# Designed miniproteins, single chains, continued (5), part 69

Each design is a single chain, and the fold is of that chain. pLDDT is the mean over its residues in the fold that is shown.

## One batch from the design tools (miniprotein)

Design m18541
Fold by ESMFold2-Fast:
Structure m18541 (fold): chain A 58 residues (1-58)
Amino acid sequence: NVDGILGNKTVAEVIRLLRDLGYEDTGDLTEDMLNEADIDGNGTIDFPEFLTLMSRVL
């Protein structure tokens, strides 16, 4: 599905970019944030949750 593909790709790419920038703890932080934001419990994140993730991590 389009929403699931978008959410999963966006979060994964943000994680990679942050790691490339030297944020070694990003994995733990991002996973905790994803689990807290994942209302559906299916490991996908919608657009508003993605914006919250970006504003908190960056």
Scores: mean pLDDT 55

Design m18542
Fold by ESMFold2-Fast:
Structure m18542 (fold): chain A 65 residues (1-65)
Amino acid sequence: VSREVAAEIRIIGIGFEFGVGVKVRMRDGKLEVTVEAPSEELRRETERAILEEAKRLGIEVEIVR
């Protein structure tokens, strides 16, 4: 499995763990991620978890709002 596919799966998994909507798009070797959460605080925590996982996997992620 490519690192990009593995990263996408883990990012989607983080969305499930936080109970929030996460949309992931792969563009030019970069993942674009949008988090839809009922509160600003929950959105920030989910975005933080996603960025930490991206850093661990060595993949470039951009949070899109």
Scores: mean pLDDT 79

Design m18543
Fold by ESMFold2-Fast:
Structure m18543 (fold): chain A 86 residues (1-86)
Amino acid sequence: MSALEQEAAELVAQMEREGATPEQLKRLIELLKEIALILLAQAPTEEQKELLVKQTEETLRYIASLSDDPEVHKAAEEAIEEVRRA
């Protein structure tokens, strides 16, 4: 597992214990974006790239839905755009 995947897992575990803060959600969005970009660069087919982009978009939108903070929503939208451009 990559260091980014481990950081994401630790952050999720902390959020389960303490409840999710906007700062934690923004960090999780950034980590998931970075993981997705690495996986997209390694994806062997166009079909796998499209599936990965779709799954990442759905996950990031779900995370943003956990908060009413506009900065969390902005971070998710910016991450989705970066993933779409890859």
Scores: mean pLDDT 82

Design m18544
Fold by ESMFold2-Fast:
Structure m18544 (fold): chain A 75 residues (1-75)
Amino acid sequence: MELSEEELRILRFLAEAGDYGVTVDELAKRLGISKERAQEIVDRLVERGLVEKIDTEKPVYRLTEAGRAALEAAL
């Protein structure tokens, strides 16, 4: 699987967050990128099944089992 530098950084932050997940706003701030760019990358990772969107009052994203395996394989 192809993981970009930004995708790898996002997966690492999601792994650190564990069960709590993270918002697009938090990802954008942590990575120093725009919210729009963070949303695009996260949507791509959700399409690949590496990240899941949790339906809450604020959408949060967390790492899937497949996402953890992909992160470990990319290290």
Scores: mean pLDDT 78

Design m18545
Fold by ESMFold2-Fast:
Structure m18545 (fold): chain A 94 residues (1-94)
Amino acid sequence: SEEEKQRKELIYKIYEDLKKTFSPEDLIKALEEAIKQYPDDPYLWYLLGKAYKEAGKIEEAIKAYEKSLKLAKEQNDEELIKEVEEKIEELKKE
């Protein structure tokens, strides 16, 4: 639980730092490569959804978030489940 929270915080911080240097398209490519190595990581799918949203690719963002949600539910990550559900609801309203 604590180790999972620390890992999540570190991954999100790295993503925020990378956003300052790389385009959304470059972030998408990097996340797609990471997902090839770790396809069952719900945080990578969540970040892919965020990158698609930044690129204006709303349908792809929703699909990536839905993948993240499925994996988060399988892993019982209640905090990530709530965050991802909120992101999906926000995008479906627009």
Scores: mean pLDDT 83

Design m18546
Fold by ESMFold2-Fast:
Structure m18546 (fold): chain A 60 residues (1-60)
Amino acid sequence: SREAILQAAVDATRIALELVKKGLSPEEAVEKAREYLKSKGYTDEQIDAGVAAAREVLGV
C-alpha cells in the first residue's frame, strides 16, 4: 500500500541516519537499513523505496 511505502521510507531514513551518527559510512548504513526492512517483512518494492529515500537524505 502507499502507507506501507511511506512507512518504509521513514523507517529506512531514520535507521540510516542513526547508524551514520554512530560512525557507519552512508553506504554501510543504507545496506543495514535494507536488511532491517527485509527482516520486518517489507516487500522488495517497499524496501527499494525506503533505500532510495535514505540515499537521498544522506546525499549518496
Scores: mean pLDDT 86

Design m18547
Fold by ESMFold2-Fast:
Structure m18547 (fold): chain A 90 residues (1-90)
Amino acid sequence: SIEEVVKKFIERLEELKKKASPEAQKKIDELIKELEELVRKKAPVEEIIKLILKYAGELQHLLQDKDPALMAEFSQIVAETLRALRAAAA
């Protein structure tokens, strides 16, 4: 289900947050809170995907030069989550 995919994504973001800088932790925490809000209001999968892509862009600007390893791991988590969301929506 969409809810299960988002729950797994949040769990992976919480683990990633443990090794992130305070600035990156704040941005990841904002993403988690907005994801929880979208799930609570039963938002369409397209709105969830749009939110994830917005934060992916913001985190890329924040992390690309400062923590490229964390950015690479975040990008992989996002790619896997987007694939799972599209599969669950089909």
Scores: mean pLDDT 86

Design m18548
Fold by ESMFold2-Fast:
Structure m18548 (fold): chain A 100 residues (1-100)
Amino acid sequence: SLDEYLARLEELKQRLEKATTKDEVISIAREFIRVLEEVLAAHPDAPDIYKEQLEALIKEVRKIINDMKEGKITVEEARKRLLGILDSAIRILRQIKADE
């Protein structure tokens, strides 16, 4: 299942790199949150450090969605921040997989 989550995150990254509208970026960000929530639910026995890191990323993504909705950040700024958070999530999932 970690390989399936990693593949889903890589697909979200590709979609985000091609996204040009606010609605596209928000849709991808919401799907990203769902993937991270599914990872947390599927790995209740994972070390607390990884859970805390993933929960922190979910919080950051939620803030980006709100900031976009409120017009506080541009679509380009949101995309750049979300790409960085996606790279962090992929790295964390690879670390969880290596620990198994």
Scores: mean pLDDT 88

Design m18549
Fold by ESMFold2-Fast:
Structure m18549 (fold): chain A 55 residues (1-55)
Amino acid sequence: LQDEIDRLEDRMLELAREQMEAYAAGDHDRAEALGVELQRVIDELNSLRSQLSSS
């Protein structure tokens, strides 16, 4: 479980970086798509963290 959380946290950081780079490049469509993926990762992290803290 913790390994999955760590992996998703790393992916979240990478997606956030790519989204900021897309905004800087003026690629708003790409930034929006990356934002959707980022939200999915955040939702998954919240689910896993809930499982961890409910023990």
Scores: mean pLDDT 81

Design m18550
Fold by ESMFold2-Fast:
Structure m18550 (fold): chain A 80 residues (1-80)
Amino acid sequence: SLEEELDKLIERVVEAAKVSWEQTRKAVGELARFLKEKGLTRQQVLDVAMRLAKALMDAGFSHEEVGLVLREFADELAKL
């Protein structure tokens, strides 16, 4: 169930990134909050960041665009 929820949250970020930066920030914030609520370790959070990066690259985003999304993810995690 945890893996299914992570897959859905990562997919929501990918789909949001195709629409707008506002939608991307919202989806990234939801992913970050989920990780904090579940009490994931730093290693598990890093794994999720790597999975998000791969999903964005697979969807056709550039390395620069992927970097911007990952930076937003780190910023949202730091706010929690």
Scores: mean pLDDT 87

Design m18551
Fold by ESMFold2-Fast:
Structure m18551 (fold): chain A 74 residues (1-74)
Amino acid sequence: WKKHLDLGEKARKAGDYRKAGEHYEKAGEEYLKAGDLKKAAESYRQSGLSYRRAGDDGEAVRHFKKAHELEEKL
């Protein structure tokens, strides 16, 4: 997950918000596989914010919903 968080941050700083969203989504999936629901939810929220900045409201809503579902399990 650290590699995808680093890549997401670099993409965000470069203004490539869609690529940032993709990397944060992958980080969330890796945290979820590791059982870290809190870090997974945080990563999916970052993915949603990145897709929203990219103008992809459909992807943003999908990832925010995923984050909320994980937060309800905490």
Scores: mean pLDDT 81

Design m18552
Fold by ESMFold2-Fast:
Structure m18552 (fold): chain A 62 residues (1-62)
Amino acid sequence: MIEEVKEEAKKLALEAGLDEETAERLARMAGRLVAEGHDPEAVLEAVRTSAEAQAEIEKERA
């Protein structure tokens, strides 16, 4: 269910400390990957990893 994956991805990004705009971007990316036929669980794992990486980058920018 594409919408559920998008909501979960946004939640993961926000929990990682990213702002709402970045979280919405990650949610859109997750939705597209699932729409392309990728496994939802694998997509959410990728989103979790990407959210952590982006949070580190934004933290270092200050």
Scores: mean pLDDT 78

Design m18553
Fold by ESMFold2-Fast:
Structure m18553 (fold): chain A 79 residues (1-79)
Amino acid sequence: TEENIKKALELVEKAGVLVALRESGERAERILQLLSEAAKALKQGDIETAIELLEEALKLVTDPRVAELIKEAIKLLKE
């Protein structure tokens, strides 16, 4: 639903803020790139691409708080 997309976008943006504030280096830069592209896909209505990008970001994430935000976003987009 449009509401689920909006909430998923907010979760993705919050995850990006936490990564930017708490992490540095090549892994953090890659996660931020994937989250940014996922947010762009969501704004364009490309839900399938957004899910793929978020699942790729989740493979790189080690912070459980960031992982939880991304998992919740994926769950909302799959419903």
Scores: mean pLDDT 86

Design m18554
Fold by ESMFold2-Fast:
Structure m18554 (fold): chain A 47 residues (1-47)
Amino acid sequence: MEKIKKLGEEARKLLDELFKNYSKDPEKVAEIQRKLRELAEKAAEEL
């Protein structure tokens, strides 16, 4: 299912962004962590 592949790609992008902002912007990091959790929950529902 292409939806699962897109969720994986989005998660990878969010992880990269998390690493770039980890020490500079804690609010941005928290927002990215929340988005990653939402993607994980959606991926579990699609499976």
Scores: mean pLDDT 75

Design m18556
Fold by ESMFold2-Fast:
Structure m18556 (fold): chain A 101 residues (1-101)
Amino acid sequence: SAAKEEKKKKAEELFEEGAKLYGQGKYEEAAELFEKAAELAEEDKEKKAEALLMAGEALAKAGKKEEAVKKYEEAAKLYKELGDEKKAEYALELAEEIKKE
């Protein structure tokens, strides 16, 4: 539907803006945009998983460790549902590294 395509485009725009902010060291702002991108990408599991993984990385850089772990675990679940075992394992390894601190 037109509404679905508009959500997908907005999710991509928010993801790109989040990546720019991440590159600038604006980690909390980047995390907010990645989380919003994940929400809008809800029907596209692959894009949602990518956005959640990047939200986790931004939250970890911002010192929000518990929130970062949750985003990594959510991304891992989606990657597993997609059959992407390597990306699922990578996201879980990132979560475990934070839990050891």
Scores: mean pLDDT 88

Design m18557
Fold by ESMFold2-Fast:
Structure m18557 (fold): chain A 66 residues (1-66)
Amino acid sequence: APPAAAPEEVHRRLTVNISRVENGEVVSSRSIDVDFTYLESEDPLETAASEAAAMAAAIAAALAAA
């Protein structure tokens, strides 16, 4: 049998469309590709929490940079 599977890095890309509207007019609009990674574990809840945290952090960083 192969060695026990270690947690593997999962790489994902998310495209985020960000629009700022003031007085009914779009004053800025940006599309940002956000790459993030998380560890996949045997526990689906732990995997989901890890994915959510990594995604949130990546989106926050992209918003701060944009």
Scores: mean pLDDT 74

Design m18558
Fold by ESMFold2-Fast:
Structure m18558 (fold): chain A 110 residues (1-110)
Amino acid sequence: MKEELKKKAEELNERAVKALGEGKPEEAIKLAEEAVKLAEEAGDKKLKAESLLTRAEAYLELGKKEKAIEDAEEAVRLYPSPEVLGNAARLYERLGKEELAEELEKKAQA
């Protein structure tokens, strides 16, 4: 059961990333939101953090900066891996928060 939830959450997050690449941020939000829910049910903090960052990217594409920041901050708190930190740093650069982006990049290299 939990492994099936993880696989479904991974597939939903990959579909959300593809939707972002296709210029469909609203679809990406819906897909990433379901991925977050399933990852949480599965107890997979890494997958939840990755899905939160995908949703944050989609929020940023729609100009919803506060929601993008909230999701990025939750992802970093939940699972501060080099990949999560690096993705959050890139999001903060796009928000003009260069000092915070540099801080997260330094943590990702540690």
Scores: mean pLDDT 87

Design m18559
Fold by ESMFold2-Fast:
Structure m18559 (fold): chain A 110 residues (1-110)
Amino acid sequence: SREEIIADMLLIAASASVIVAINAVKKYERGETTKETVLKRVEDLENDIEQLMEVLAKLNPELYEKYKPKLLELIEQAREAVENDDAAGLLETLKKIEELLKEIGKEHRK
């Protein structure tokens, strides 16, 4: 359906945003970017996840109820890691977000 296509596009966008955020953290650890850039990439990821969750709430309420609390917790952990200059903790959190997005894609697409 059209709604499934929109969900797929938003899932691709969120998945791209997590990779961009991971790369920003790695650049930050090498002194090649700023903490402000890392925070901006985490905020972009949060926005993409929020848009995906809004569509899933209508298209697949069961996936929404299953994954929304987990993703919100990880986003909060990512923000806290940025505040604490915890690059390692931020990378682990972003990788967990990536894995959850893959699981959503698997359950949504079959």
Scores: mean pLDDT 88

Design m18560
Fold by ESMFold2-Fast:
Structure m18560 (fold): chain A 74 residues (1-74)
Amino acid sequence: MEEVEKRLKAAELYRQAEKAFNDGDYETAVKLYEEALKLDPDNPNIYRDLANVYKKLGDEEKAEEYQKKAEELS
């Protein structure tokens, strides 16, 4: 996959994940953010948003883990 197509697909998945998060579908949001992360693994914004989803799911340990990853990449 070309880098440009990869980034565009990651951005689309990111937007779909944010919509799922806003709709309260946190499980779907996690899956979509994880797919975006596979295409764009060095993007700190995806890690920050995964941290926010895990906070909503009550998984504080995973939320902290993803937040630290985002800070390391920033």
Scores: mean pLDDT 82

Design m18561
Fold by ESMFold2-Fast:
Structure m18561 (fold): chain A 56 residues (1-56)
Amino acid sequence: MSEEKFEEALKEAKRLIAEGASLLEIKQHLMDKLGLSQEEVAEIIKELEEEGVLKR
């Protein structure tokens, strides 16, 4: 995934978390709207957990 696409996906995921979206909703949104693979979505989720934005 490109750095630009990664940053865009992180921004979208953070927005959804702020709106109270579930982890499943976030994953589905990233796959459907941004065209991310399951592996790319896992990378985004890992980054959010490392930043402390998403609770494990």
Scores: mean pLDDT 79

Design m18562
Fold by ESMFold2-Fast:
Structure m18562 (fold): chain A 56 residues (1-56)
Amino acid sequence: AAAREAAVDALIAAAQAAADAGDYEGGIAAARALKALDPSRAEAVDSYIAALRAAA
């Protein structure tokens, strides 16, 4: 639904903004919320979380 898609887009934007600011904990939290909303993105989200953990 449109509301779920908007929530997914907002979480992607929040994760990117947090990472750009050096807030890796915030980025990981947003990524985990995205994975809960859209499990089909789990592999990509897990890769993103791993990258943020490596950068921290």
Scores: mean pLDDT 78

Design m18563
Fold by ESMFold2-Fast:
Structure m18563 (fold): chain A 91 residues (1-91)
Amino acid sequence: MSEAQLEGEILAAFALMYLWLAKKFAEQGDLEEAVEMARRAVELAREAAALGLDAERPVLAAVAEEAARIAEEAGDKELAREARELARELA
C-alpha cells in the first residue's frame, strides 16, 4: 500500500463517519448540525477524490449523493449543488 492509497482510505473513512453523523443529526431534526456534518463529508470526499484512486470512487460518489440529499432536505441549496457536482464528477 502506498502513502497515497493509505491517505485516500483514511479520508474516505472520515467522509463516511461524517456522513453517518449527518444522517443521525437529520433523524433527530438537528438540521443545522446535519448540514455541518454533510459539508465536512463532502470536503473529505473531495480531498480523497483528488488523490485519483479508482477503487475509492464509488464510495466517494455515494457519500456525495447522500450528502446532497441531506443538504436538500435541510434547505441548503448551495451544499446540495456542490455535492451533486462532486458526485457527477465521480460517476
Scores: mean pLDDT 84

Design m18564
Fold by ESMFold2-Fast:
Structure m18564 (fold): chain A 64 residues (1-64)
Amino acid sequence: SDEEIIEEIMKETGMSREEAEKVLKIYKENKDASAEEKIKKIMEETGASWLEAAKALRILEEKV
């Protein structure tokens, strides 16, 4: 579920709930974008490092 994905992103990255929700929205709106483009968008919107953005993307790709 979306809630489980949000909670896992928060746990693995330390992002707030609002930031994790933004990450999920970015992923859903940019499904056809490259992994590199998705990571860059996540970093821009949340201020996360590349490693944290990459962790969030892997969680999303596994569960969405």
Scores: mean pLDDT 83

Design m18565
Fold by ESMFold2-Fast:
Structure m18565 (fold): chain A 81 residues (1-81)
Amino acid sequence: SDRERALALLEEAERLTREGERLLADPSKVQEALEKAKRALELLEETFRLAGSLSDEEVARAAEIGKRANEILREAERLLK
């Protein structure tokens, strides 16, 4: 179902976002953190296409994960310059 797919994508995006946050602490892993954040955002775009199947609370959770993933992306890009 669209709901089952959306929830699975959301769970994977959250996992990748947590990994990216952890990897940012290691200067040798910044590129890896960037890749995790980019993938999380791709999965969230797919999740939002299925947002009609999600509760308001689940949509809010997806938005919060997206905010965190974008913070990783901005910091990783800053560190790689």
Scores: mean pLDDT 90

Design m18566
Fold by ESMFold2-Fast:
Structure m18566 (fold): chain A 94 residues (1-94)
Amino acid sequence: GDEYLNAGKYEEAIKEYEAEIAKDPENAEAWFNLGKAYMRLGKYEEAIKYYEKAIELDPENAEAWAYLAKAYEELGDYEKAEEYYNKAMELLKK
């Protein structure tokens, strides 16, 4: 019974992260959190866009690479998912 309440919560979180990004567009964590909110809404293409921006700003964020891989897996792009999971694992070893 919480699907609509959770969707409204993620839409509100998106507005907050968008406001943070408007104040500081180099805030990698805000871009990453925006991507996670879109993942929770099932909007995988938007999530990918925001995870790619987070990685552009912070390429050593292994978690962002792992979430990018998961978004591609949800879209059925298993080749890119494997590539980005391998990148996340490589960063965790360094």
Scores: mean pLDDT 84

Design m18568
Fold by ESMFold2-Fast:
Structure m18568 (fold): chain A 97 residues (1-97)
Amino acid sequence: MEEEERRLRELAGLSDEEQLARFEELKERILSLPVEKKKAVLAAEGIEIPEGASDEEVQQKVQLQLDIDGAFLRMALAVGDRETAARIILRLEKLIE
């Protein structure tokens, strides 16, 4: 099995509480990145950054995107869709590793 598929299975095997804890850990790590790395994260997610955007605007866009990802994660867990929850976590792991 490929490394990505193996990691996805490991994440899908976690409890709801463990998946939420992993998401919160990744959220804190991403929010702690320097602005240039945050811009790279937004670009990798296909989010347009306005020319001349301030560091504050970049921070706000990253925070909003993570809040959206967290909402989708919680919705997936609420309906028992552990694979979708695991895919959200894996995507965020790929942004920082």
Scores: mean pLDDT 80

Design m18569
Fold by ESMFold2-Fast:
Structure m18569 (fold): chain A 57 residues (1-57)
Amino acid sequence: MRKFSDEEIRELAELLGVPESDVRKLLTGEMSLRDFNRKYGISMVELAEAVLKVQAK
């Protein structure tokens, strides 16, 4: 079970160029990956790479 810190959420939002609130909604399941991709044009691969980059720090 992976927990994201507030700092990791902030860094992920900066890397993706999206609001922190929408990253939180994605992580809680309030926003689906499909809705996130539709709104921002970010692929699942790009999201996964950004997550790995943030969590590898």
Scores: mean pLDDT 77

Design m18570
Fold by ESMFold2-Fast:
Structure m18570 (fold): chain A 81 residues (1-81)
Amino acid sequence: MTIDKEKLEEEIAISLVRMVASIGKLEVQRAKTEEEKEKAIEESVKRIEETTEKLKSLLKDEEMQKRVEEEAKRLIEELRK
């Protein structure tokens, strides 16, 4: 029983995007003012987008890239709420 390398790369990419989003949520939770909260959301969204693009460039499969991108969009939506 061996782990599929391509599937493992996708799982790592999704986990990294989720980790970056979780850090963003903590930063938003720690914000004391509405202005600090807005800045934390903006910086976290930018970080998620940059991380997603870097991870997509490492994945050769377009379907895997799409799944990582969809997860990132979902996490950004959640962060903005």
Scores: mean pLDDT 80

Design m18571
Fold by ESMFold2-Fast:
Structure m18571 (fold): chain A 78 residues (1-78)
Amino acid sequence: MAYEYLKKGKEAFEAKKYEEAIKYFEKAVEIAEKEDPTSLLVAGAYYGISEALEKLGKYEEAKKYREKALEIYKKFLE
């Protein structure tokens, strides 16, 4: 389920439907976070939200989501 929304978010982003992309990525995060909030799928969705927000000119919000994604990736360092 979560991966399906991640894919739909990427498709919307490629179609330049950035608000729609954010909605799909948010759904992917909501589903995946319930099982594992530190998963790479959650990190990927946060990056997607960040990129879409940057395209919409919402740079401060985009930075916030980029930082969330990076914190998850950092947890995978052994």
Scores: mean pLDDT 82

Design m18572
Fold by ESMFold2-Fast:
Structure m18572 (fold): chain A 65 residues (1-65)
Amino acid sequence: KEEELIKALEEAVKNGDFGVGTAIIGRKLAELGLDNATRVKITNIFLENWDDLEKAKEEIKKLLE
């Protein structure tokens, strides 16, 4: 679950396109069956840390543990 989400986050940033990146994250969150509140929190972490992938990864790991 966490590993799959981190891989999706890395793929989103690697694509270099904000719209494609947000679509990748949204799809992975839906596939993982996370509740709506958790999905919103993860999306906000991604958006707030768009320029800092390592910080985004750390915040997501903290949220899921």
Scores: mean pLDDT 75

Design m18573
Fold by ESMFold2-Fast:
Structure m18573 (fold): chain A 62 residues (1-62)
Amino acid sequence: MTKDQEEAIKKLLEELEKISKEDAEVLKKYLEAALNHSLSREEQQKLREKVTEIMEKIEERK
């Protein structure tokens, strides 16, 4: 992952932790997997979808 992508995900993860710690833990596991291994195309797509869902939830709660 690029540094910009890592920072964006980290910030979203912190915001998600305020909403749901369980979902934040799941995303953290995906980040740890990406750190040691390249994510598969399916896993990358799921991660992007999750990030989008989180962004939409945060936007709606504002």
Scores: mean pLDDT 67

Design m18574
Fold by ESMFold2-Fast:
Structure m18574 (fold): chain A 93 residues (1-93)
Amino acid sequence: MSEELRKEIDYGVYLIAGVTALRLGDYETAAKYFKKAVEINPDDAFAWDLLAEAYLKLGKYEEAIEWARKSLQLDPGNERARKILEEAEKKLK
């Protein structure tokens, strides 16, 4: 297996594991898996969006804003990242 294909498989596995943890309310585990996903593919807005959501759920609003902005830099039309950014900013008011 090429290393490139292996990284793609690992990326998908980390996203699935992270989403599963997020849905179960295990936000710290979700954040760990999404961090691994963005380390593998930092150019995918979707992984940054999921990382931002996990941090929002953890009450880490400043970090959630940072990760949501990363997602929006990669995909300015990402409605989900925009909503996460707005919610996190509102929590800091």
Scores: mean pLDDT 85

Design m18575
Fold by ESMFold2-Fast:
Structure m18575 (fold): chain A 60 residues (1-60)
Amino acid sequence: MTKLEAEFENLNTAIGAALAAIGIAPDAKITLEGNKVTVEGELSEEQAEQIKKLFDSLKA
């Protein structure tokens, strides 16, 4: 089970990150709490890498 978390500068960026993560890992549990996005589930190495790159590109 993989758990990836990132906190973003504002809610709009966090929403964008959550939506993009859903596109990468639709079967994962995506949670948005304020400006924090959490992705939990059985992720492939490729899915985990894509989500990490996404979060790094959007992270404040």
Scores: mean pLDDT 80

Design m18576
Fold by ESMFold2-Fast:
Structure m18576 (fold): chain A 69 residues (1-69)
Amino acid sequence: SSAKAEVEKLLEEAKQYLDQGDLERAEALLRQAVEKTAEAYSKGEISPEEARELLDEIRKLREEVEKKK
């Protein structure tokens, strides 16, 4: 779905900033990804399984950000 694609794009951008050492921008994009995932799920645009997978990926990336602070 387009909503899933939007979240995936935010995750790709967050990974890019994380790789560049821009932790503030990476964290901001991950917060946006959480909000977009919650919105998409509440509107029925993604399945519970897709929401869980996206949130798990966000969690792993946030852990990587915290390790680099």
Scores: mean pLDDT 86

Design m18577
Fold by ESMFold2-Fast:
Parts: C-alpha cells; structure tokens; sequence
Structure m18577 (fold): chain A 60 residues (1-60)
C-alpha cells in the first residue's frame, strides 16, 4: 500500500466518523458534507484503480 493510499484510507475513516457523529446529533448539513467527501474519495479511488482504498471502502 502506498503512502497516498494510506492517507486516503485515513481521510475516509475520519469522514465516516464525522458522518456518524453528524447523524447522531441530527446535523443534516454536516452529514451531507461528510457524504460528499466520502463520495469524492470513492470516485478518486475508482478512477485511479486504488485497490487498497476500494477494499477499505467496501469494509465501511
């Protein structure tokens, strides 16, 4: 796994935690922002065939 893949996976985990916290608090705007960030990282991973990132996404 490359350093870039690891950084993307870490960012994805942080965004997922942010999404879960926003959902728990009923913060719809923060929830949508987190989802947009996650979707952006998923798109980037798919376009660049980042196997380890794609596996991490499937585990979320």
Amino acid sequence: MTPLEQRIINALKQLKEFENKAKELGDEESYKLAQKGIDTLKEMAKKNNLEEVLKAIDEL
Scores: mean pLDDT 79

